# Designs tried in a protein design run: designed miniproteins, single chains, continued (5). Part 11

Each design is a single chain, and the fold is of that chain. pLDDT is the mean over its residues in the fold that is shown.

## One batch from the design tools (miniprotein)

Design m16371
Fold by ESMFold2-Fast:
Structure m16371 (fold): chain A 64 residues (1-64)
Amino acid sequence: SLEELAEEIRKIILDYRDGKITPEEAFKRLSELIEKFTGEKITDRQKIWEKAAEILAEVEARRG
């Protein structure tokens, strides 16, 4: 679900912030996760970040 996707995205961001993964690993995991759930293959880091932010915003809007 979109809610599960958002939770997985949050976990990747937290791992990156905590220094547990490199920027390269973070963007790779985000790209793979987005592709798995949406079918959209994004390789550009800026676009990956924008897509992740859009997914998080959409889930927040649905919760109110």
Scores: mean pLDDT 81

Design m16372
Fold by ESMFold2-Fast:
Structure m16372 (fold): chain A 94 residues (1-94)
Amino acid sequence: EGEKALEEGDYDKAIELYKKEIAKDPNNAEAWLNLGLAYLAQGKYDEAIEYFKKAIELSGGKNAKAYAGLGMAYLAQGKEEEAEEYFEKAAKIK
């Protein structure tokens, strides 16, 4: 996994590792979530949003971390209303 690369701030390496994981298992919601987090950390908010949405779809709409990630990405883009909506969705998931 790319978790160590994310923790060390090596976002390019994390992206490579998670993309390889997704190539092996495209239904791995955690890999899509982590790919979104790596893009978010690089300030690539549009790509992060796409990957978080994919993680939510694969989780049947029950991925609190991906909703929180969407909130952070929208907030970083200055879209405060959209950010609040996704943070509320994250808070309502177990």
Scores: mean pLDDT 84

Design m16373
Fold by ESMFold2-Fast:
Structure m16373 (fold): chain A 60 residues (1-60)
Amino acid sequence: MEEEKRRREELEKEIKEGVLAIIEAVKKTVLKKMEKKGVKKEEQEKLEKEFEEAIKKAEE
């Protein structure tokens, strides 16, 4: 009984971590591409803020 409950909680944690990791990976990839293309720093910071908001909402 306890092991089944623990496994469920572990899976839920792994799913949340997986989603957050995907968002972080996308953010880093997009920001790197923007940097290579010479996109202005202000635009990069704006996009980074949008990703941070998405992460915050995913954690809630």
Scores: mean pLDDT 75

Design m16374
Fold by ESMFold2-Fast:
Structure m16374 (fold): chain A 68 residues (1-68)
Amino acid sequence: MKPASLEEVIKALKEVGEKYDKEKYDTLIRRLKGSPGGGAEQARKWLKENFGDDELAKKAIELLESLI
């Protein structure tokens, strides 16, 4: 299967960001747009450390891992 599109990852992160922290979400999205691989690693680590038990965060993590 092809890796998830950047757009799909952004959509999943938006759902998490609106639930938890919109400002942190904006920062992570900027990093993803500038460096998809590096930004995806940072976003994945942040979600695992802070929201690893959340359903939306788990889905976002899976999509981010497809970009790494």
Scores: mean pLDDT 71

Design m16375
Fold by ESMFold2-Fast:
Structure m16375 (fold): chain A 90 residues (1-90)
Amino acid sequence: SPFDQFHQMLQDTDDRMSGIWRSSQDNGMSQDDMQQLQDQIQQINNRMTEYTRQLQDTQDQSQQTQVVRQMQNDMDTMMDQLDSTARSLQ
């Protein structure tokens, strides 16, 4: 279902962000660079919250599927950007 897919995407995104954060911390990234990473993580969390609200407000299954697809594309882009930032701050 769209909701099952959505729940899986939230979990996968959280796991990916946590992995990037832990890796950066373990590699001794500076506090200033960690702050930049945290700011991007906060943007991703805010976007996930907005998608959660949008999905909860959507009653039509076809529209729910579209919201989930839009979230997939948006989250993939933001996560690639976060990964790129983490690598550039090495």
Scores: mean pLDDT 84

Design m16376
Fold by ESMFold2-Fast:
Structure m16376 (fold): chain A 89 residues (1-89)
Amino acid sequence: MKEKEKEAQRLYLKGLFLLTVAESVLWLAQQGRISPQELEDALRLAEEAVKLFEKAYKLFKEINSPYAEQVEKDLKRARELAERARAAL
């Protein structure tokens, strides 16, 4: 249980970091301050965050952690961000 919790936390934190970077890049894109390459990088980061959150969500659910609900919300946010980045390309 403790090992699964630590792994889920590591995956979740990594996903949050990547999602934050991707959101910042997309915000700059909306300001007209970004290259197509940086937008492609933002999409890649958002898609990686989705994968990390999916893994974290599964692990948190297996240990009946209340963090599963929080991860589900961030997973939805990451999916929406990836969709927006994909639409902007």
Scores: mean pLDDT 84

Design m16377
Fold by ESMFold2-Fast:
Structure m16377 (fold): chain A 56 residues (1-56)
Amino acid sequence: DKEELLELARKWKEKGSITEEEKIKIAELLENATEELLREIDKILGREESNRPERP
């Protein structure tokens, strides 16, 4: 789980879905992660940041 989440967080950062700070927070959450935390992380990933519109 921990490695899977870290890899996922890295991909989210690469995609621009989360910031560097958020990636660090996810890594910290993994130390004390529970099933509930995974759900909350998924909702954060649903941010529209990666779907930000470019110039027309």
Scores: mean pLDDT 65

Design m16378
Fold by ESMFold2-Fast:
Structure m16378 (fold): chain A 68 residues (1-68)
Amino acid sequence: MEIPREKALAALRKLIEYYGEKYGLSQEDIDELIAEFEARLAGKETLTVEEFLQLYNELIDKIEEKAK
């Protein structure tokens, strides 16, 4: 199954905002993470479920690192 880029980005953005607020990240850090993932997906029309899960795991690791 393939996930459209638009839907994948919408989901990742919501996750960044949700966990960013939970971990007390600044708005600047949240915006930076959103921009980073938008740039990573700029060349893709769709993502596999496996690619999306990999991005999700990487996102959580990055949020935890910024929360330090």
Scores: mean pLDDT 80

Design m16379
Fold by ESMFold2-Fast:
Structure m16379 (fold): chain A 82 residues (1-82)
Amino acid sequence: MSDLEQAEKLYAEARKLGEKAEEALKKGDVEKAVELLRKAGELAREAFVLKARAEGASEEEIEELRERSERLTAEEVEQVRK
């Protein structure tokens, strides 16, 4: 499997987890939603790194992208808990 194919698969899994997180929030299960959002963020981050690497990004750029993605996931979790 190419990095792009692997990234597409990981993005699809992340999207599915995001949809499950939204349904958990509708049911009032904040803890379940937080767990699903964290997992979705991890998969999306891996997909993003693979895509960036396939597109010729440097290791320095990949590290910056990973850090930014981690911060965004943490912000999402904080908003859900408020």
Scores: mean pLDDT 78

Design m16380
Fold by ESMFold2-Fast:
Structure m16380 (fold): chain A 88 residues (1-88)
Amino acid sequence: GREEAREAARLGEDHARAGSEAETAERQVGGAIGAIGSGLHAGLAAKRAGDEEAAREAAERLRRAAEESENPLASLGARSGAELAEEG
């Protein structure tokens, strides 16, 4: 439920951070894909629980990660993950 959605959002934040700090394009792409997948997971977990607030919280956390990322690819991944978290 909410805890699963929060855990998925945290993993998405970690993926976005790893991607933004990565020295290689391959690792930056991996971080972006991880953030997208974690955002989708968070949205689906929140939807199964019927917890719209958990979905919004997950989306907000990933949007913050996107805004704090200096890497355009990691930022795009986190932003896309946030949209998936909010929409399901």
Scores: mean pLDDT 84

Design m16381
Fold by ESMFold2-Fast:
Structure m16381 (fold): chain A 68 residues (1-68)
Amino acid sequence: ELERTVEEARRALEEGDEDAFHEALYRLYRNGSPEVQALARELSRALDAGAPREELLKLLEEIERLVK
């Protein structure tokens, strides 16, 4: 369930668990719509670029809106 995957990603981000966060992003990429996949790629790019948590959360909120 994609909603649960978004919640898992949010928790991983709060805990600083990079492995769990990447796993959740991979599941969103594999199982999501094309729009979710595009946002998951953008989130992955932002994470790799060292974007602040606030920016990562905004992208995750956009994914959440698409999966509800």
Scores: mean pLDDT 82

Design m16382
Fold by ESMFold2-Fast:
Structure m16382 (fold): chain A 83 residues (1-83)
Amino acid sequence: MNKEQLLEEMRADARRFAEHLPEVLEEIEKAVKDGDLQRAVSLLNALLMGLAIAEMAGDEETVRRFREAVERAKQLIDEAKKK
């Protein structure tokens, strides 16, 4: 794979992931409610990976969406830890 193709795939992957952020947050919320903190943390790590890819791609709008999703995911997990 050449460098240009890799960069295009990274940008496309980050943007595609960003379109599914509401669904990922719903899955985190469900995992938290089910007591599956391991799954919730794994989904948070996926969001952090998406954020890193968006940052490397220089897509400021996608970066902002991932930052908001990461913040929300952390809030959901922290609320679960209060039990």
Scores: mean pLDDT 80

Design m16383
Fold by ESMFold2-Fast:
Structure m16383 (fold): chain A 72 residues (1-72)
Amino acid sequence: SVAEASAQLQALADEYEAKGPVEDFSKEEIKEAAEKSALLMGVPEEEAKKAAELAAAGDEEKAVELVKKALE
């Protein structure tokens, strides 16, 4: 379910934050984590990649919005 997938995505985000500030992760690491999370939520690969690029650029709000739209 979307709620379960969202909870898992939040848990992954919390785990990365617990290991250090987001700025300690490379742009590539953020991109890979975001893409995997979006794919786990059922987002198509093309849209998951776009969301990952937005997250890596620091635009988390747009990345989340794109993921939400893809799940509609």
Scores: mean pLDDT 70

Design m16384
Fold by ESMFold2-Fast:
Structure m16384 (fold): chain A 79 residues (1-79)
Amino acid sequence: SLKEKADELMRKAVEYKSQGNYEEAVKLFEEAAKLYEQSGDYFKAANAYRAIAELYQKLGNPEKAEEYRKKSLDYAKKY
């Protein structure tokens, strides 16, 4: 299912994040968020976008971090 695929991508993203590979983690979190959106799991989509915002902050891109923080908040309101 879409939710199972998204859960797998979230697990892989957390693994890359723990290894310091923030760029790859962002890509996996974005893919997971899109699958959660398609499955109607807005709470998990919001969590994925929050993780992306944190990673952009670590990558030195505060503009992208704020963009994804706002997107996370928007999805959290749907839950």
Scores: mean pLDDT 87

Design m16385
Fold by ESMFold2-Fast:
Structure m16385 (fold): chain A 94 residues (1-94)
Amino acid sequence: MLEELYEAARRGDLERVRAILEEMRAQGVDLQARDPETGLPVVLVGPRGRGGPVLEAILEGHFEVARFILEFAEVPEDLEVVPGLTLRDLLNVK
């Protein structure tokens, strides 16, 4: 499921991203769960410990998809993904 979320986020498929996130929640996946190694929400962490679906969406320029994932998973944009760099800095939403 997380791999499908990466693919949908990378291509900017907002409707597919929504469907996957709703399915994950329905299956009892805690989208606010923190990765034990990084302390970051799971939607910000990839299978190799970095580069989750939010980052993939940002790198491809799909900022609407990135914001949707953050809102759905209730991840604050003020969260630092690395020291000194917040999600808001990456999104340039100001």
Scores: mean pLDDT 72

Design m16386
Fold by ESMFold2-Fast:
Structure m16386 (fold): chain A 118 residues (1-118)
Amino acid sequence: SKGEEYLEKGDYEKAIAAYEEELAKDPNNAKAWFNLGLAYLRMGDYEKAIEYFEKALSLLPEDSKERADALTNLGLAYLRMGDYEEAIKYFEKALSIEPENPLAIRNKELAEKLLKEK
């Protein structure tokens, strides 16, 4: 989609506008909510990223890979905000679906280390 092209190029504002148009036509498009969350995460707007990843989660099956991806990125948003306990919680949920997810494993270990050093 056009939104995915903009997201890949790093044109996050154009990606957001494209996904908002897609969601106006189909508010149950979990992938569009997830990608909207990714755009805000990459822009450093962690609170909006969390909001949109939670919307994606509400539409995704409990054991899907897409759910694990959303949970991993929720954990990453909390990690970047300095909320290490909440980050660990979300990485653990992601790992319960995908035990070998390298991003969830690495960032959980980082969050645990940062929590102990505080």
Scores: mean pLDDT 89

Design m16387
Fold by ESMFold2-Fast:
Structure m16387 (fold): chain A 74 residues (1-74)
Amino acid sequence: MKEQEQRAVNLVVAAEILVVAGEFAASRGDEAEAEAAYEAAIELAREALELAVTEEQRRAAEEALERARRAREA
């Protein structure tokens, strides 16, 4: 379970980084890059949720997923 736990954490962090990258792309007018980044963040957050085994991991993955979806809708 060690590798699965670490992968869940890494995927949440990667999803959060992609949301920030998407926001940056949007701020400079790169709408296509922003959309691609948000979509990638959503996919990574979904994978993290599938790998989550603790309540804390599930919460982090759900928050990352919601943040990415909300950013994409804005």
Scores: mean pLDDT 81

Design m16388
Fold by ESMFold2-Fast:
Structure m16388 (fold): chain A 83 residues (1-83)
Amino acid sequence: GAEEAVEYANEAARAAIEGAKSAEGGAAAAIAAAGAGAAALLGNKAEAELAARGAAEAAKAGAGTEEAGKRAAEYAEKAGEAA
């Protein structure tokens, strides 16, 4: 449920920060992931799913490696699915 979505959003944010090629890029992707969790808590499933997709794309774009971007994106996707 929403609590699980928040847990995945936190994992996505952590992975995005650790795997980012820049501090600003990592922070932006982490904020996007947190937005998905927040939407889930408010019961906005469609908004949470859209935010999760945006977070996954931001994580891939901001990552220093393809593997790091995919890992962060996977957690963001799970946050949207759990919402």
Scores: mean pLDDT 82

Design m16389
Fold by ESMFold2-Fast:
Structure m16389 (fold): chain A 57 residues (1-57)
Amino acid sequence: AEFDALLEELRAELKRLGVDDETIENYVRAFRIRREKFGWSVEELRAWRDLVLENLR
């Protein structure tokens, strides 16, 4: 639930910044891999999301 909310927030923010749909889905896949394959916590993924969004501003 928290992770799914994080991904939907990520999609919405990237769309607001004018990022194309293919690139948005590439970011979502990277977040999912970090969560599912590398065991990143939701808190660690929030920090990574904030860094990604800051670098795209």
Scores: mean pLDDT 83

Design m16390
Fold by ESMFold2-Fast:
Structure m16390 (fold): chain A 57 residues (1-57)
Amino acid sequence: SKLEELIQKTLEKLKASVEDADEITLAYINKDFDKVIELLKKLGASEEELEEIRKLA
């Protein structure tokens, strides 16, 4: 999906570790989008990137 693709691109841009990427993927599978956004923000995602994810969630 477009949301999944955007999350994956953001993880690649942030050079997220496998462990961090797995935690975010698990949150996404559980439909816990607030946790996805919180974890991406901790990894250094911009507010603009987070807003695009919120729009698709």
Scores: mean pLDDT 83

Design m16391
Fold by ESMFold2-Fast:
Structure m16391 (fold): chain A 64 residues (1-64)
Amino acid sequence: DLEERLERLLEEAREAYVRGEELRQQSAALRAQGDTERADALEAQSRELLERGEELLREREELL
């Protein structure tokens, strides 16, 4: 149970970080094109995903 939970938390954190980084890159590209509104929206979504990843890693560390 514990080992399975630790593996799941790590995988979910990794997925959140990957998606968060992708949105950050898309946001930067949109901002360079002058689409500030969409860039801001994607940046906010990126921050939420990166925060989710941090929470998942913290949860994992608390179980170790």
Scores: mean pLDDT 85

Design m16392
Fold by ESMFold2-Fast:
Structure m16392 (fold): chain A 71 residues (1-71)
Amino acid sequence: SLEEARRHLEEALRSPDPIAQAAAREALEQLERGDVEGAIRTLENALKKVTDPEARELLERALRQLREAAR
């Protein structure tokens, strides 16, 4: 669900990883505009660069929820 995705992204904003923080912020802004596909792309790109395991898990969980919502 979009609500579950937002929760994971809000948690990622508290990550010490600046790439994860920036991606979470951008994805949340995209979701506010109804741009689910844009949010998916942002998180897919971020996951190629994020190395912190906790941040990766949060972004992966958010991405899963967004992909389900984009059906």
Scores: mean pLDDT 85

Design m16393
Fold by ESMFold2-Fast:
Parts: sequence; structure tokens; C-alpha cells
Structure m16393 (fold): chain A 62 residues (1-62)
Amino acid sequence: MSMIKKVQEQAELRKAREKAGITQQELADSLHLSKGTVSRYFSGLSFPSEETKAKIREIIES
């Protein structure tokens, strides 16, 4: 797995979320996940599955 690519994608998602004004709690509610899980995704402690990442991008960018 290319870890540097995953870190870069995560940074872009953080920027897009901040630009959209969406909180981690709102994103968690939309994904039916805990805020802790979403927080770990955005802190780089964990990476979402490709399916979850696609849903995150749809919520933030659509």
C-alpha cells in the first residue's frame, strides 16, 4: 500500500470538509458512524475503506 498517497488524499479531504463547513459530527451522522471513527479518519490514525471514502467525498463535494 502507498501510505504517502493515502496521507495526501486525507489532507485533501480535510481541506474540502473545512471549505464546505461540514463538521466531523455531521459527517459521522450522514455515514452512520461514530464521531470517534470519523475523527480517526481525519487525524490519520485510520483510513476509510474505498466505499466509505467515496461517500465522504459525495457528502463534502456534491
Scores: mean pLDDT 75

Design m16394
Fold by ESMFold2-Fast:
Structure m16394 (fold): chain A 60 residues (1-60)
Amino acid sequence: SKEELEKRRLETLLEAEGAVKAIGYYVEGVVGDEQTRKEMLEKADEALEEARQKAREEIE
C-alpha cells in the first residue's frame, strides 16, 4: 500500500543517515593506529544500530 511504501522510504532514509555517520567513523579508523581502528569500528556499529532502532521506533 501507499502507507507501507512511505514507511519503508522513511525507514530507509533514517538508516542511510546512520550509514553516513558510520562511514565517517570507518574513515577515521583507517588513518589511526590499531586502538583507534577498534574504537572507530565500535562507534560505527553503534551508529548503525542506533539508526535502525530509531527507524523501527519512529515507523513501527
Scores: mean pLDDT 74

Design m16395
Fold by ESMFold2-Fast:
Structure m16395 (fold): chain A 70 residues (1-70)
Amino acid sequence: EEIEKKIKELEEKAKKYEQLATDYWNRMVELARERGPEEDHLVAKAGKNAQDYIDKAKSYREEAEKLKKE
C-alpha cells in the first residue's frame, strides 16, 4: 500500500499550498482595503503569489488523482 502513502503525502502538500494561497489571498484583500496608490504593486504581488500557490496545489491534487487511477 505504498501508493496510498504517496497519495496521502500529495494531498497533504496540496492542503499546505491551498492554505498558503488562502493566506496570500487574505493579505491581498487586506492590502486592497487599506491601500494607497503606492501600494497597488503589493496587492498585485500578493494576488500573483496566491495564484502560484493555487496552481501548485492543483498540480499535487492532479498527481494524487492520477495515482488513484493506477
Scores: mean pLDDT 77

Design m16397
Fold by ESMFold2-Fast:
Structure m16397 (fold): chain A 61 residues (1-61)
Amino acid sequence: HMSEEELEKEARFTLYIIQAAIAKKYGDYEAAVEWYQKALEIDPSNEAVREALAEAQAKLA
């Protein structure tokens, strides 16, 4: 069984990814970077999120 803590982390991760996607859709790459960074605090090894973060950061450079 997943612990309640693990379920809460997974729910927060999903929320952060959705918020980042919304920010990206509206061209708010600064907000997208913040949400992706929060997601990586939960799962630092997630390659898809790391790639999405790098893409958003590239838009700000």
Scores: mean pLDDT 84

Design m16398
Fold by ESMFold2-Fast:
Structure m16398 (fold): chain A 73 residues (1-73)
Amino acid sequence: SEAEEKIKKAEEYLKKAEEALKKGDVDTAIRYLQEASEYAHEAYKLGEGELKERAKKLLQRAKSLGWEAAQLM
């Protein structure tokens, strides 16, 4: 489904953001978090049931990592 594709993209960008943060590349991490949030928001809008819950968790994770990145600036 379209929601599943967007969840997959959000997960991929979150992983890239986490890797960038581990390397201290805050600017790259922020760009990946923006992409992850965009895909997760679209997945939340399109998804139902379990897909909507997965999207919600991805949005929360992106928000938490974004806050962490902001503290490093």
Scores: mean pLDDT 86

Design m16400
Fold by ESMFold2-Fast:
Structure m16400 (fold): chain A 61 residues (1-61)
Amino acid sequence: MSAEERVAEVVELMLRLREAIAAGDDARAEELGTRLVALLATMSPEEQAEAERRIAEAEAA
């Protein structure tokens, strides 16, 4: 998986996780959270920072 693919997947997982939490879907939130933690463990600090930036932009929109 490329750096861009990892960043894009983390952004998608975070947005889906927030949606699941807002909907009260605890089972889905737990599944997404587990996947997110596993993916973050494979990422560099620079990739993590870029994902955080994109998430912040998506939330501001």
Scores: mean pLDDT 81

Design m16401
Fold by ESMFold2-Fast:
Structure m16401 (fold): chain A 72 residues (1-72)
Amino acid sequence: MEIEVEVVHPNAEARLEGDTATLVGREDPETGVLYFPRVKPESWPVVEAMEARLELRRGADGRLEQVVTLKR
């Protein structure tokens, strides 16, 4: 998969597995701001060709998580 992501904050996570990319943004406990992994601009044409699924959930510690799953 030809996707490059940047993790802006330690509470954000990116995982690439075969044809699937999973991006997780988590709420910062000190500021309440949700930090999400940034897809690099060079990867946007690849992301535009993928199916996207978005989910909002609470993590085990009660913080808000935004999960985006990208699939070919």
Scores: mean pLDDT 67

Design m16402
Fold by ESMFold2-Fast:
Structure m16402 (fold): chain A 92 residues (1-92)
Amino acid sequence: SNAMKEQRAKEARDEISRLATEAIQALKDAKNDPEGALKKAQELFERAVRIAEENKDLLPKELNTARAMLDLAKAGYKAVESAIKAAENLKK
């Protein structure tokens, strides 16, 4: 029904918003664990993308935004991972 479709879209939008908020908070707390923070943000944005893809006909803007945020988180994670790997090689 239309009402069930609207409720489902609202629930998906609210969950995407919650995941994005949690990812942003994780990134703000990154000073003590930048690798873990970026990985957590990536996992949260991957979940947001999946929810938006399941509802793509209702949430095309949210899907585009979630994908862009995921790409940025992946780029940051790769940089931190490379830096940690370089630092570990100096300890060997």
Scores: mean pLDDT 78

Design m16403
Fold by ESMFold2-Fast:
Structure m16403 (fold): chain A 55 residues (1-55)
Amino acid sequence: SKEKIKLQIIKDLLQVSIDTSRMIKPSLSEELQAHEEEVIKELEKKIKELEERIA
């Protein structure tokens, strides 16, 4: 459906965000790395929710 296509696009954009965060994380301080880990976890949770909606 058109809705599933939209959800897939959003999911793909969130994945790019995760990949970018993982790439940048090693260049950050320990405190910022911990914050970035929490951001990645939130994005992964959103992707899982979108996958359940697509299924």
Scores: mean pLDDT 84

Design m16404
Fold by ESMFold2-Fast:
Structure m16404 (fold): chain A 61 residues (1-61)
Amino acid sequence: SVEEFVEKVLEEAIRLAKEGRLEEAEALIIRGMNTLHRDFGLSSEEVAALAERIVAEIRAA
């Protein structure tokens, strides 16, 4: 599901960020957003909202 995919991207991005691998965390988020748009059929607006949520959760971690 979309939610399961977003959760997995978030968990992996947080893990990479905690390891100091910020460039890889950023690349993972970008690739995840592209997958949500292309494979799950989400609009650019929906993808942008999810990206903001992911970034906020990473900042809170």
Scores: mean pLDDT 80

Design m16405
Fold by ESMFold2-Fast:
Structure m16405 (fold): chain A 75 residues (1-75)
Amino acid sequence: AEELLKKGKEAFEKGDYETAVQYYEEAIRKDPNNAEAWELLAEAYDKLGEPIKAVQYRMLALAARIEAEHPEWAR
């Protein structure tokens, strides 16, 4: 999962946001509780001109982070 985020970040730095999205989506498929992957996916969609999707994925990132930091709040 971390290797996929690294490859996604490399694509993002090169301005290849579509490829970055693909790597971040695969990372999320492997670990849906990875808040960093959701945040990076949101940034990539923001760069692609999809601000509504970016907001939706940032909300999912927050949910994943809360669950990871406070598992006692999970239902």
Scores: mean pLDDT 78

Design m16406
Fold by ESMFold2-Fast:
Structure m16406 (fold): chain A 93 residues (1-93)
Amino acid sequence: ALDEALNLLNELKDLLEDLKKSTNDDTILELLDKAEDLLEQLLEVTTNKDVVNEGIDLLQEMALEALKKTTNLDVVNRAIAVVLKAIGLKLDL
């Protein structure tokens, strides 16, 4: 249902806001992992291209925000992997 997909998008938006406020590398990694899981859940509940594209954009924005916040190699490598996954998913739309 659209309502279920919109709830998952709102959860992704909340994670982005939490990530923007975070200064802890371990917390940033946990937020990126949660965001990827929420996007996978979104892909299971909807095939609506507009909704899916918004979810992918939110995941990509979270990864790019993480890259702006730290030089920690584990966070950088994880964020780059997430950006590449988001780009791949967008190309498949």
Scores: mean pLDDT 84

Design m16407
Fold by ESMFold2-Fast:
Structure m16407 (fold): chain A 62 residues (1-62)
Amino acid sequence: LEKLIEELKKEAEEIVEKARKGLEENKSKFPQLSDEMWEEIVESIGHMNNAIIKLIIENLLK
């Protein structure tokens, strides 16, 4: 169980990193977005992934 949770966290971190790279590549397509807005978007994606991981963990510990 604990190993499964660790693997899920690792997968989520890899997805977040991949999303961050994708956003950086697309930054030039949305020049009206400030650097602060881009950082906020990346942070929001991280928060969403963390919330999903917590939900999965809570359901596994049921």
Scores: mean pLDDT 71

Design m16408
Fold by ESMFold2-Fast:
Structure m16408 (fold): chain A 55 residues (1-55)
Amino acid sequence: GAQKVVEEKGEELNKLLSKLSDDKADEITAKLAELANSGTEEDARKGIEEAKKLA
């Protein structure tokens, strides 16, 4: 599911988030949490890709 995709890419995402400002990191983290909790696996992958573009 979506949670598994977020977990598998979690280490890479954490490295990206650590390079962002607190405001951007919080925004992206909130979006990813929403996708992981209610989205599909496809939505989670899309969210992660968008997060990488913002980093």
Scores: mean pLDDT 70

